# Ledger of designs, part 107: designed miniproteins, single chains, continued (5)

Each design is a single chain, and the fold is of that chain. pLDDT is the mean over its residues in the fold that is shown.

## One batch from the design tools (miniprotein)

Design m19709
Fold by ESMFold2-Fast:
Structure m19709 (fold): chain A 72 residues (1-72)
Amino acid sequence: REQITLLFKTKFPSASSSTIESLSKEFLSATEGLSSTEKLTLTQQILSAQSVSEVENILGVAALKKAVKKVT
């Protein structure tokens, strides 16, 4: 959990602590209930992102996919 916060700080050193904390919380929410393989895939997608906005989009899509899976 702390590792993802460090990852975001390393990848986006100009981002505020509030932004990093928000992204970390979104990642934890998106990965809740996911398998280790699914978490790894999401992490790799985040690592390929070029901006904070792109990370937010990736996490949003992951959350939507998780919500859809819960309904069916």
Scores: mean pLDDT 74

Design m19710
Fold by ESMFold2-Fast:
Structure m19710 (fold): chain A 94 residues (1-94)
Amino acid sequence: SMKEEIKKALMEVYGVPEELAERIAEAIVNRDVETLRELAEEAAREGRLDLARGLLETAAMLEIEELKDSLSDEELRELIKQRHAEIEAWIAAV
């Protein structure tokens, strides 16, 4: 399944423990943006800043994908810029 493929990639590429990889994969396939942001905070607390950034970027991508048909091109561009700036500020503050 897509969930198993994502879980395998998280374990093999990021060295994520199986339990955490399962939770991340499930949040991604369920498009659960809020859970992904919470998991990013957990990753940051464990010193996994690369994983935290990836989770926040994935959450932003899912949010943008859901909103893309409801927003103008200008609004979409501004949302992308805003989310990027927020992620950079958050990572720098950890």
Scores: mean pLDDT 86

Design m19711
Fold by ESMFold2-Fast:
Structure m19711 (fold): chain A 99 residues (1-99)
Amino acid sequence: MIEEVNEKLEKLGEKVRKMNEEEQIAAKYALGRQILKILKRINEVEDTPEIQEQIEKTEELIKEYEENLPSEEQKKEAERWEKELEPLAEKALEHWLKE
């Protein structure tokens, strides 16, 4: 359960650390988009200035990464990262909402 999620996150972190700069941008873009989805869903439940600030900061970072995605190959890599991260993000959100 949570141990499986943590193991997958550790493996993803190790993979990202071994990436070149362009591959890291794709991974950061995908991660940013998943974080933004989580923050927006949290904001629907708890509308706080802190969450709104995090949404705005995350949107700016996503925009910066999107403008720096150099090729169709990097866009496809970002799509692969999003598909891999989406189940983990949903699991994290379910855990947060269960508090």
Scores: mean pLDDT 69

Design m19712
Fold by ESMFold2-Fast:
Structure m19712 (fold): chain A 88 residues (1-88)
Amino acid sequence: EMEEKVEKVVEYLIKLGEKEGREEDGREAAEKVRKIFEENPGDEKLREMVRLLAEALELAEEEGFTEEAMRAAVERMRPKAEELYAKL
């Protein structure tokens, strides 16, 4: 369920922002993700990005959003994000 994955990403971004003391940045990022997906519901590339981001953030949350877990989540997303951007 894609809407559920989008809400998971939104939730994780808000939690990450709170954990890092960047609550405003977290809320802004969450709103941007939600709006972009609402405006592009059939975009397969966005769906894959949301899925990857949700998976990475979920793993980071399991470790309590430690600096090491967050770095690992970013590194896990990076090569897949680069692969998707290469198709532009």
Scores: mean pLDDT 69

Design m19713
Fold by ESMFold2-Fast:
Structure m19713 (fold): chain A 91 residues (1-91)
Amino acid sequence: MEEEINKLIEKYKERFKESLRALMRHLGLPEEVIEQVLKLAEKMLEGDTSAREEIRRLLEQHLDPETAERVLADIEGLIKELKAAIENPFP
């Protein structure tokens, strides 16, 4: 059971990463920045509250402030969805 749960969690994490990559690529962000944001999003998922402000700072370097806030909100939404999936891995 634990092995099956861990496989589902990893699948959800990969879907989350793919969704974020697709969003950020659509906005024209460089791959290096995309990978940095993904690492920070993983820290936010683990409960690191400082990662949110680091993501905002990175996004504001490449996007206007309004777009950066929108992307940050989308990232937070995806993190909440992923946390819910991790806590209830069975549909």
Scores: mean pLDDT 78

Design m19714
Fold by ESMFold2-Fast:
Structure m19714 (fold): chain A 77 residues (1-77)
Amino acid sequence: SIDEIIKKFEELYEKFMEAAKNKDVEKASEYVDKIESLEPQIEKAYNETKDSRLLQVLQEIGLLRMLNWVMLKDKEK
């Protein structure tokens, strides 16, 4: 269901934010990878339902990719 997809994203997002807060770049990247693995399922659900909440989640995933890139860049020095 849509609610289950959104809940799964929110749980992974919370874990990503906790890892980022703790400066655990490796763990944060792991959660971004898991979130990105949900993207095809979310995109399919959005195409079938046109639920704007799913569109918002897809946009959030894009922002998380950018944040993770910044974190990785900082790690490289």
Scores: mean pLDDT 82

Design m19715
Fold by ESMFold2-Fast:
Structure m19715 (fold): chain A 79 residues (1-79)
Amino acid sequence: MIARYKELAAQANAAKTLEEQMKLAEEIAKLLLEHFGMSELEPLAREAMEAVAAGDLEKAEALEEEVIKKGREALAKKA
């Protein structure tokens, strides 16, 4: 999951058009929501998607990293 996230983030950063960057950032947000499926992470994922819609990809990336961190911690407690 983390490797796929980094791959998509690198592609978004390398994309030359805002439309391509937004599409890749949306795919990253979907990946995080699908993989963790946690209601407690939904507010952070929503903020990341709102940042993508606003064109603030740096903020979206930071919020997505936070979702990954919290998701991993929550899964470790349930295992």
Scores: mean pLDDT 67

Design m19716
Fold by ESMFold2-Fast:
Structure m19716 (fold): chain A 91 residues (1-91)
Amino acid sequence: MEAQREETRRLLIELASSTAGTALSMVAAKIGPPEEVEYWLERARKSYEEAERYAAKAIEVGTPEQAAMAEATLEGSRALLEAAERIYEER
């Protein structure tokens, strides 16, 4: 149980990092030149896929509190990806 808590903590940190990557890619898509929007959307998708994998593992092995944190963070990552997709569609 204690070793499992330490592993879940690491998974939550990786999830946060992947979410930050998705946010950075979304911002870059919005403020960068139009020809780069597809490139940044692809990066946002890859960061989201990483976030989804880390969240799934954290939910599976974590406490209910840690699982709830992972779910909330993944929801935020999804919103950022959807924002990047809208930026692409408007271009």
Scores: mean pLDDT 85

Design m19717
Fold by ESMFold2-Fast:
Structure m19717 (fold): chain A 73 residues (1-73)
Amino acid sequence: SSDLQKAILEFELMALIEDMRIYGRIHNDSAAIAAAEDYRKKLNDMIKNNASPAELRKLADDARARRDALIAA
């Protein structure tokens, strides 16, 4: 169902946000900490506005790419 799909994407986004936050703290990377904060705000806004699974998936894809770029640097 779309409700289950949204829940899965929300959990995936929360995990990606936490990855960026932890990485930022361990490596004293202000860009990673800022990225985690920005994605957290975007996710909260999307949840409040009942965003579609497609919109949540786009945010998750973007957050994953950003996390991967931060770790590679």
Scores: mean pLDDT 88

Design m19718
Fold by ESMFold2-Fast:
Order: structure tokens, then C-alpha cells, then sequence
Structure m19718 (fold): chain A 75 residues (1-75)
């Protein structure tokens, strides 16, 4: 199991919070797909692709909202 935490780096701001919320929401379907692939014992490359896509979506969302966010992943 892995935990993804999005941190607000510049204090209380609705824009930063909304950016973080959207990034988490964008990653939710990718996380569900990874869980399904792992349970089926399917291709490792598909799991890796889903993980990479989630990370890219998060970074793109952060850049578009111009919000300085930090991400911590705990396994």
C-alpha cells in the first residue's frame, strides 16, 4: 500500500487547496486501475504506465494552477 500526500507550501489559499484537490482527484482513476491490474497479476508495464501517467497529470495540474505544491509518497 502506498500513500500520496499533497502538501500546501505557501500557507492557506483556496487556489492551492483546489489545485491539490484536483490533482488527487485526477490520480484516483489511475490508482484504481493499478489496484485492478495488481489483483489480476497482469502486466507490470501497465501498472508502471498508470503510475507514470498519474505523476505527469499531477505535475501538469500543479503547473497550470501555478500553485507551489509538494508531494510526499509513503509506501
Amino acid sequence: MSTLTVLQSTGPGSAVREGAQRAVEAMAPASAEMEKLVALGEDQDKIQAARDEAAALFEATVKETDAPLAVTVTR
Scores: mean pLDDT 59

Design m19719
Fold by ESMFold2-Fast:
Structure m19719 (fold): chain A 64 residues (1-64)
Amino acid sequence: NAMEEWKKKIEEKLKEAGLPPLSQEALDNIALTLVDEGWTDEEIERIVKMIKIGLEEGAAPPAA
């Protein structure tokens, strides 16, 4: 399942960037967006950067 593969890549990139793991709900929402727009490493990189900026500015992603 392509969505499962994208979730794994996102988790890997988060770990490499030194960020905490996302909730499964957040990963599902991100993966759903990627399924429609096409799967690229560039999209994953942009998502990881947005999460990092949000955490640094004190904006927590919405909790499940």
Scores: mean pLDDT 68

Design m19720
Fold by ESMFold2-Fast:
Structure m19720 (fold): chain A 95 residues (1-95)
Amino acid sequence: SSLKEELRRAVKETGRRLEAATTEVEILQLLQELFLRISELLSTAISDPEQLKAALERITRLLNEIREAVLAGDLERARELLEELLEFALRALES
């Protein structure tokens, strides 16, 4: 699916850019951009508003944990959380 490939690309690019980010503002902007992109892709695949809301709430929680990990300098934890976010979002696109 082109949606799955776009999602994989978005998460991979965001992960790379987060490792290079030098300010809290850059980190917040990158995660906000990723959230908006995932929301766009998921809203294309999920027609049920309650299912979409639940998926976006989980994505928001994961993105907040990624932000905390990056701000703490824990790039290994941030990578693990990005992989968890990708797996969840890919699964949501199939539902």
Scores: mean pLDDT 88

Design m19721
Fold by ESMFold2-Fast:
Structure m19721 (fold): chain A 69 residues (1-69)
Amino acid sequence: SQLQALQQQLSTTFGVKPADVQAWLNTTDPAAQAALRADLGSRAKSPADVAALDKQLDQMQQLVQQQQS
């Protein structure tokens, strides 16, 4: 699925663990979710990597929201 492909891309490109991404996506508290996303974002070291990681995280969140709607 597209969600699985994005999880794999994050793991291979930025070293983000699938479990950490799932924790962020499954968190229902807005403050905790924002903190987890900020932690995921800290894996990026350059402006280009920050933009790429942010885009991929946004795509994953959108896909999860569509499935739960």
Scores: mean pLDDT 76

Design m19722
Fold by ESMFold2-Fast:
Structure m19722 (fold): chain A 63 residues (1-63)
Amino acid sequence: MEEVTETLVFPPVRDGAELNAALERVAARMAELEAEGWTVTSVEISMDAEGRLVATITAVRER
């Protein structure tokens, strides 16, 4: 079994439109991983000290 963890860092988010754009990018990456045969097991979303949105995606694949 293989595991991958990817971290996506976005520019500082100030309003709901920027947040929605970042979340759409996270959802698109999850879809790309699943299209490549990965199963997304967790998604963690946080903000760093500079106010940047940080999304960590963990996915697994059986071989």
Scores: mean pLDDT 81

Design m19723
Fold by ESMFold2-Fast:
Structure m19723 (fold): chain A 66 residues (1-66)
Amino acid sequence: SELRRQAILALIEKELEEDPLALSEEEVLAGARTLADVYGLSPEDKEAVEREARRLYARLRARHAA
């Protein structure tokens, strides 16, 4: 579900904004996968949430690199 993917991404974004250096990319992806499993997402939706989580991680880290 689109709403479930967005809920997962919102939780990750909040965590990264509160502690931008607390999580590695691998930890963010592991968390996203766990939440996708808990929410019962299809394999295609899990792929989409991982892709969006990678982009979110890169975007938030860039704010602290520049």
Scores: mean pLDDT 76

Design m19724
Fold by ESMFold2-Fast:
Structure m19724 (fold): chain A 68 residues (1-68)
Amino acid sequence: SAEELAQKLTETAEKLKAKGIDMTAKLKDTPEAVDIIVETLELPRSVVLKYADLSIEQALVALYLDHV
């Protein structure tokens, strides 16, 4: 559901921030962020990498908007 996805995205953002990851960096330039997003959202890496040219924060927003 949209609520479950929002909760998982919040958890993902908290994990990224806890590791000191720059949320304004591009997703493609931050392989550790890709790994955390794949693991936490349980999505295929290929789906996550669709957003690779966005900043990490924009990628999380786009993931939410594309799935509600």
Scores: mean pLDDT 86

Design m19725
Fold by ESMFold2-Fast:
Structure m19725 (fold): chain A 81 residues (1-81)
Amino acid sequence: MKEEAEERAREALRRANEVSNELSEAYLAGEKEEGLFYGASAGVAAIALAAAITTGDTEAMLKATERAEEAIEEGEKLLAE
């Protein structure tokens, strides 16, 4: 159970960073005006998730993972538009 939570957290961390970078690049290219806000949101979620992983607290890590997954979903939705 804890190992599954850690794997989910690491995957969310990787994807949040990827989405944050893609949104920032789209904003800088003039393609997605909201890309700066959603990119920053995904980036902040990634930082919070990295901190939670470092604590080894499964509850904190799962909550941070949920927030990162939410930010990823919103960011991917904007990128698909």
Scores: mean pLDDT 84

Design m19726
Fold by ESMFold2-Fast:
Structure m19726 (fold): chain A 92 residues (1-92)
Amino acid sequence: LTPEQAAELAKLAEEKREELIEEYVAAGVPREVAEEMIDLYIEALRALAEGDRERAAELFAEAARLAGEAMGLSEETIERGAAEAAALARAA
């Protein structure tokens, strides 16, 4: 993922923030958690756009943990998902 692509995705996510929150709420995620997840996702994309892959990795991992917790996944599955999200951000 290039910095330019990350910046475009961040802008799109900000413009569609409320729609994304409503999608997660419709899927059974509590609104407060959905808001936090989407905000972390946007911040992670902003970090990638700035070239800060380590900060992006931390933010994507946190968003993945919140999603897994909201879905009632096991701690092992949550930490695996968070590690995978972080690895993808670092590789971008």
Scores: mean pLDDT 81

Design m19727
Fold by ESMFold2-Fast:
Structure m19727 (fold): chain A 104 residues (1-104)
Amino acid sequence: SKERRKEEGRREIEAMITLNNAPTVEALREAARYLGLPEEVTEIMEAFLRGDRARMNALLRDMLLKRGISQDAADAVLAELESSNHIGYLMIAVAIAIARELDA
């Protein structure tokens, strides 16, 4: 059931927030799987795990553009990732993907 998978993914996200654990790439990948997020999100996380920054940036840019984010805004997100190397920007990409799927 799609509803049951969404409930499981939501529970995982709530557990991560409650335990004050920084989201790991593994935890984000598991949440994406349970929430039924697009394959592009999983591919971005895999590229990040491999340290393939060029592939990660290309996939993230493509995903953001497909979801109606402007090229300038996508470039800004990628520049922040390059300057800070923070997993928080992958979380923003996942949140955008979730919001788009829920609005569809």
Scores: mean pLDDT 62

Design m19728
Fold by ESMFold2-Fast:
Structure m19728 (fold): chain A 74 residues (1-74)
Amino acid sequence: AAASLSEKLRAALELLTELTKELEANPKISEEQKREIMREVGKVASELIAEGASVEEMEKKVRETFKKLKEEAE
């Protein structure tokens, strides 16, 4: 069955929490850059949920965006 909006939101919050903890552990990235990265990945997650994307599609695109921004900030 397709995931509900509540399930998608929970998955997004769990993923964003995971990524925030990974980012907090990285000493190469400034606090300002960490805020910008999380702002952008949060925006991507919200937009995908609003567009009705699956949990898998949302997680994939959020992780890809996070990886790109993290690598660019290092």
Scores: mean pLDDT 82

Design m19729
Fold by ESMFold2-Fast:
Structure m19729 (fold): chain A 65 residues (1-65)
Amino acid sequence: SPIAQVVQRLLASGKELFSRREIIEEVNAEPELSEATKRKIIDAILNSGKELFSREEVIQLLSSQ
């Protein structure tokens, strides 16, 4: 799925923490993801109030959409 591709790209970086901006940039860069789904994910990120997300939090956030 397009969401699984976004997750794979983020996790392939080998990083332990991801900034809000970094996650949003990868979501926006996925051409197969609908604009409605991108907006839903970005809204969830912004509404979390978090600046940094762990690998587990990224998986949970994106896989729940």
Scores: mean pLDDT 83

Design m19730
Fold by ESMFold2-Fast:
Structure m19730 (fold): chain A 88 residues (1-88)
Amino acid sequence: AEVPESTIRSMAADLAMLGYSPDQVRTMTTQALASDIPLGDMMIFQLGVAKASSKKPLSDLIEEYRDSQRDLIDASARAALDTYRAAS
Protein backbone atom coordinates (compact mmCIF):
# COMPACT_ATOMS: atom_id res chain seq x y z
CA ALA A 1 0.00 0.00 0.00
CA GLU A 2 1.11 3.60 -0.58
CA VAL A 3 2.23 5.22 2.68
CA PRO A 4 2.63 9.02 3.09
CA GLU A 5 6.14 10.16 4.08
CA SER A 6 4.67 11.84 7.17
CA THR A 7 3.33 8.43 8.29
CA ILE A 8 6.73 6.78 7.68
CA ARG A 9 8.42 9.56 9.70
CA SER A 10 5.93 9.15 12.57
CA MET A 11 6.29 5.35 12.62
CA ALA A 12 10.10 5.59 12.53
CA ALA A 13 9.92 7.98 15.52
CA ASP A 14 7.72 5.50 17.41
CA LEU A 15 10.18 2.68 16.66
CA ALA A 16 13.09 4.84 17.91
CA MET A 17 11.18 5.49 21.14
CA LEU A 18 10.76 1.72 21.57
CA GLY A 19 14.55 1.30 21.39
CA TYR A 20 15.10 0.49 17.70
CA SER A 21 18.30 2.02 16.32
CA PRO A 22 18.46 3.90 12.98
CA ASP A 23 20.27 0.90 11.48
CA GLN A 24 17.48 -1.44 12.64
CA VAL A 25 14.82 0.86 11.14
CA ARG A 26 16.80 0.97 7.88
CA THR A 27 17.08 -2.85 7.91
CA MET A 28 13.32 -3.22 8.51
CA THR A 29 12.58 -0.83 5.63
CA THR A 30 15.00 -2.62 3.28
CA GLN A 31 13.67 -6.06 4.28
CA ALA A 32 10.05 -5.00 3.75
CA LEU A 33 10.88 -3.70 0.26
CA ALA A 34 12.93 -6.82 -0.63
CA SER A 35 10.23 -9.18 0.69
CA ASP A 36 7.39 -7.39 -1.17
CA ILE A 37 5.83 -6.50 2.17
CA PRO A 38 4.23 -3.05 2.32
CA LEU A 39 6.48 -0.83 4.46
CA GLY A 40 3.52 0.34 6.55
CA ASP A 41 2.52 -3.26 7.33
CA MET A 42 6.08 -4.16 8.41
CA MET A 43 6.30 -1.14 10.72
CA ILE A 44 2.81 -1.77 12.17
CA PHE A 45 3.79 -5.41 12.80
CA GLN A 46 7.03 -4.41 14.58
CA LEU A 47 5.23 -1.75 16.65
CA GLY A 48 2.56 -4.30 17.58
CA VAL A 49 5.18 -6.81 18.77
CA ALA A 50 7.03 -4.16 20.82
CA LYS A 51 3.77 -2.80 22.29
CA ALA A 52 2.60 -6.28 23.31
CA SER A 53 5.94 -6.89 25.07
CA SER A 54 5.84 -3.54 26.95
CA LYS A 55 2.11 -3.74 27.92
CA LYS A 56 2.04 0.08 27.76
CA PRO A 57 0.20 2.51 25.46
CA LEU A 58 2.53 3.74 22.72
CA SER A 59 1.78 7.37 23.65
CA ASP A 60 3.15 6.80 27.18
CA LEU A 61 6.38 5.31 25.78
CA ILE A 62 6.79 8.26 23.38
CA GLU A 63 6.42 10.83 26.17
CA GLU A 64 8.72 8.90 28.55
CA TYR A 65 11.67 8.77 26.14
CA ARG A 66 11.16 11.92 24.02
CA ASP A 67 13.90 14.13 25.42
CA SER A 68 16.54 11.41 25.93
CA GLN A 69 16.02 9.96 22.42
CA ARG A 70 15.53 13.10 20.30
CA ASP A 71 18.63 12.53 18.15
CA LEU A 72 17.83 8.83 17.69
CA ILE A 73 14.27 9.69 16.59
CA ASP A 74 15.58 12.12 13.96
CA ALA A 75 18.19 9.61 12.74
CA SER A 76 15.63 6.77 12.56
CA ALA A 77 13.14 8.93 10.64
CA ARG A 78 15.90 9.96 8.22
CA ALA A 79 17.01 6.33 7.72
CA ALA A 80 13.45 5.13 6.99
CA LEU A 81 12.61 8.04 4.64
CA ASP A 82 15.92 7.91 2.73
CA THR A 83 15.57 4.13 2.22
CA TYR A 84 11.92 4.47 1.16
CA ARG A 85 12.64 7.34 -1.27
CA ALA A 86 15.64 5.51 -2.79
CA ALA A 87 13.45 2.43 -3.44
CA SER A 88 10.55 4.43 -4.90
Scores: mean pLDDT 61

Design m19731
Fold by ESMFold2-Fast:
Structure m19731 (fold): chain A 77 residues (1-77)
Amino acid sequence: AARTYVLVAKDLASEIEAALKTLLSKMGPEDKLIVIDANSTDGTSEVLKKMAEEHPNLEVIEAKDLEEALRLAEELR
């Protein structure tokens, strides 16, 4: 069955690409990964947007802060 995975990211520009590539390589073809960016200021959002263009099963959602990111993650349960 298709699975949806939800992650919250904040200021992970140096780490996020490698971590997501590893996760995506282990996911099934029908699985979806949603990454909620909690208003990162270090270039994380730019890395996420580029990866979403390269990986059709990756979706990026922007949140104004960690509180909104956690609320959105709860709504996706």
Scores: mean pLDDT 82

Design m19732
Fold by ESMFold2-Fast:
Structure m19732 (fold): chain A 83 residues (1-83)
Amino acid sequence: SLSAEEQEELARRAREAIDGLENRFKQLVKNNAPDEELRNLLEGAKRGLGELEKARDALAPEVYAELEARLKKLIAEIEAKLS
């Protein structure tokens, strides 16, 4: 089991990683990037969701729910851009 401090550090790193993916998506949309770049980001976001699911029991339920919702929203937004 992780300590409270280890859980907080894991949550911080997870939020920073998701912030990076969300900011990358905004940049790709702003720059009208090719579909290949969006597909690469989509695979990154899906991998992030898989890693988050593995860490479910290590995070506070509220933190897990926040981060899962953010990744699922990002995945849906990227998929909506791919047509």
Scores: mean pLDDT 88

Design m19733
Fold by ESMFold2-Fast:
Structure m19733 (fold): chain A 85 residues (1-85)
Amino acid sequence: MEEAAKKAEEGTELFKEGLGLFNTGKKEDMEEVAEKFEKAKKLFEEAKKLDPSIAESTDKGIELTDKLLEEAKKLYEEYKKEKEE
């Protein structure tokens, strides 16, 4: 249970860092944003596995992180195409 809480907290901090960077709108930073969201998602999934009682809140965190991760990946792909033209 304590390890699950720690992983959820670490995931939340990475999510906040990624969200802060995402909100700057810099497409060049979207690779770092995607990496932070991928790590946050893994930590939320591990936390849920260790303590199923937090599954509802952790699932909401994973869903939101997935949506933002896909958007960050899309923005980074746009950035690469703009730079390679």
Scores: mean pLDDT 80

Design m19734
Fold by ESMFold2-Fast:
Structure m19734 (fold): chain A 86 residues (1-86)
Amino acid sequence: MMEELRERAFERALELARREAERLGLEITEETLEAIREGIDAVERGVPAAEIVAELQERYAAGAPLEVLIGYAAGAVEMAKVLAEA
């Protein structure tokens, strides 16, 4: 059932990312979609919340676009929620 949980998390994360991008005048890109999947994967692998925050800080320092950071954060948050609800 992990693929079902991942699909649910992706759908929720994509909706969240689109809403935040629209609010900020940003475009959803293929890089945003990849970042969502990376955020989901990190949480599925058991990366703690503090390390997810550290990864976001490192990506920002490396020059990642804001829409990509939003994607990663949305993926991680929604996957964590889906796992907590399971």
Scores: mean pLDDT 85

Design m19735
Fold by ESMFold2-Fast:
Structure m19735 (fold): chain A 91 residues (1-91)
Amino acid sequence: SELEEVLSKLPKELAEEVKERTEGAEEEVQLKFATLLVLIYEGKTEEALKLAKELIEEGYENVVSAAIKLAKKFKLNPETLKKLEELYNSL
């Protein structure tokens, strides 16, 4: 599945947390959450900001908030995380 392909780009422990935190959510929501976390994990700051803004505009601000919280827990890419927090707090 597309979700499994995206999750394969994350460390196993982080991928398992994504699955646990999105348990019972629709696959589309799981995919959006996983994709944003991959961009944060890979330090693709500009792409992560673009996707986060798109998700907020589509009504998925809760996905962005949850991804930021999980990224903070795992101490992922501090520069990318800081810019995402700034974007989210500007809403």
Scores: mean pLDDT 84

Design m19736
Fold by ESMFold2-Fast:
Structure m19736 (fold): chain A 86 residues (1-86)
Amino acid sequence: MAEELAKVLEEGAERLEALGDEESAEFLREAAEKILEAAKEGTLERTLAVITASLGIEAAALSFEGREESARVLEETVKRLNEIAE
């Protein structure tokens, strides 16, 4: 599970980087590292909930700023994380 969650975050980062959004791409890469570390520490469920909430807030903020393509990537990433975690 943790490796699959990290892969989804890395794929999201690659899409954001292709859009020129290097800051959001780096955020997703850091989130992937946090997921893998949390799995080792036994805190995966809590860390995933925090990351998912943070990505949702950032997607809303980007959409409000008119950065719709980046917002859509984050929204799709959150949806995929939730599908794996169910």
Scores: mean pLDDT 84

Design m19737
Fold by ESMFold2-Fast:
Structure m19737 (fold): chain A 75 residues (1-75)
Amino acid sequence: MTEEDEILNMSIEELRERVRPKAEELAPKIKAGHEADGVKVTDEQALRQAEEILVAKEMLKALTPREVGLRFREA
């Protein structure tokens, strides 16, 4: 099974679990970026945004940007 086939057969929840360690690494950087722009975000909000970015990035390996957007809206 290729990475593309794996992504096509995974749910959004399964993709979130897959990207969680990288999302935890990315979340502090997202929070710092928002704070630099004068926006207050919680650690939880930054983590959710990091998960969404990384899930979208994984889906883009197998899906078009339009298909990625549709999956997020349906979920």
Scores: mean pLDDT 76

Design m19738
Fold by ESMFold2-Fast:
Structure m19738 (fold): chain A 97 residues (1-97)
Amino acid sequence: SSLVEELKRLMDEAVEAERAEKYEELARLEKEIEEVLAKLDREEDIVEVVLYAAKRALEEAIAEGAREEPPAAELEERLARVREATRRELAGEAPAA
């Protein structure tokens, strides 16, 4: 999806802006991310974008020295929780059985 690729680019730019302490640019990028997210109609695309954002945020926090690199098991558990939370949120809009 071209929207997924656009979101990944915007998320990368947002992480760079945060690292550079460009808070006005970060706010603009966060708004653009929200606008593009609202255009996603496919559950799989939304889940992919959320997982990408979570991974990129963690990688940048480690690179900045703000966080230590977590054990692989902890990273996998964290990403699994994000995936499950995203799917649950999307499923909450489905008609009640």
Scores: mean pLDDT 72

Design m19739
Fold by ESMFold2-Fast:
Structure m19739 (fold): chain A 73 residues (1-73)
Amino acid sequence: SMEKVEKIKKEFEEKYKQDVENIRKALRDGKPYVNEKIGKTITPDTTPQELIDFYNELRKLYKEEYEKKVKEL
């Protein structure tokens, strides 16, 4: 149903937002951020381009997880 699809979409949007906020806090505090799903570490020395690429990879993974979960309904 559309209601189940919307709930799943909101769940993954919240997970993405939480990860982005955690990365932002870690970088502000000068701490490394480890993302186990991607298997990459973001540090304060990470270049702007590498950070953009990381956000794009994270977004793509959540989109793929969302699409897979919707197909399993």
Scores: mean pLDDT 82

Design m19740
Fold by ESMFold2-Fast:
Structure m19740 (fold): chain A 96 residues (1-96)
Amino acid sequence: LVEEARELIEKLEEMVKNNAPSEEIMEIFDKLREKIREAAKTLEPEKQLKVLTLTIVAGGSLTLGEILRKKGREELAKEQYYVAIEDARRAVELLE
């Protein structure tokens, strides 16, 4: 689960760098969130809460990125995608 989550993060970074379609970015991020949630089930309650909070915040940044991209605000959308990836990476670090 943790290894799979890390592979998905690396894939998302490459996708954002290469301006992949927002639909594809969202699809891979949804898979990442599922892997993180499953891995988090084995954590202590406080750590589980931190991991899940980071995934929720990351999801919000992705949604904002999609909205900005639909409005033609490519650079701002890309910034939000990177924020989402960073929060997801922090969540995965807590799974250790």
Scores: mean pLDDT 84

Design m19741
Fold by ESMFold2-Fast:
Structure m19741 (fold): chain A 72 residues (1-72)
Amino acid sequence: SEGEKLAELGREHVRKAREALAAGDYDTALAHMDEAVRYAKEAMKLGNTKGAMEVLKEVARIREELSAAGAL
């Protein structure tokens, strides 16, 4: 479904945000987190609440890691 595709795009951006975080590229990590949130919100509008919540949970984890690194 389209909602499943949007959640998958959100997960792809989560993956890219984690790669950027590991490289110390905090601006790129934040940009991918923003895209992941955007895709998650669209997936939720199409009824994929579970997929959207999983993406948003991972974005929250990355935000915690950025905060712990002093990047927020």
Scores: mean pLDDT 88

Design m19742
Fold by ESMFold2-Fast:
Structure m19742 (fold): chain A 90 residues (1-90)
Amino acid sequence: ADLEAQIAAARAEARRARAELERFVEEAGEEWLSDPEKRREAAELLRRYAEAVAELLRLLGEKTGDERYYEAAEQTLREAEETVAYLEAA
C-alpha cells in the first residue's frame, strides 16, 4: 500500500471536515449553542472532523513508529466524544 498517498488523502479529508465545521460555526451565528438542532448538526460535523484527524494521526504513527501519534489519535476521539455528548444533550 502507498502510505504517503494514504497520508495525503487523510490530510485532505481532515482539512475538508475542518472547513465544513468552521463554515457551520460562521453561518450558524453566535447563538447556535442555544439551538438543539444546530447543536446536533455541530456534533455530527465535529465527530467527522475528529475521525478524520484520528485517521491522519494513526497513519503518521504507522509511518514514523512514534507512539505519541496513536496517543494523540485516541485523545482526539475521546475529547470529541465528550463534546459530542454535551452537544447532543437536550
Scores: mean pLDDT 85

Design m19743
Fold by ESMFold2-Fast:
Structure m19743 (fold): chain A 65 residues (1-65)
Amino acid sequence: MTTETRTGVGEAVIGEGESLEEAKERAKLLALEDAQPYGVPTIVDEEVEVEGDRVTVTVTVAVTS
């Protein structure tokens, strides 16, 4: 098995009636899509930054092939 790491970043704006957790989930999905790993990804690090109504999620994923 070969393991490599990839980093992805996603950003979401908290909408009306939307919780921080909902915006974080949207940003996290975008971050995972940005990382676009082949094989089985495992999140090994997650950074969440909130600036006003903006949520930025940075994920580092380990990919096993």
Scores: mean pLDDT 77

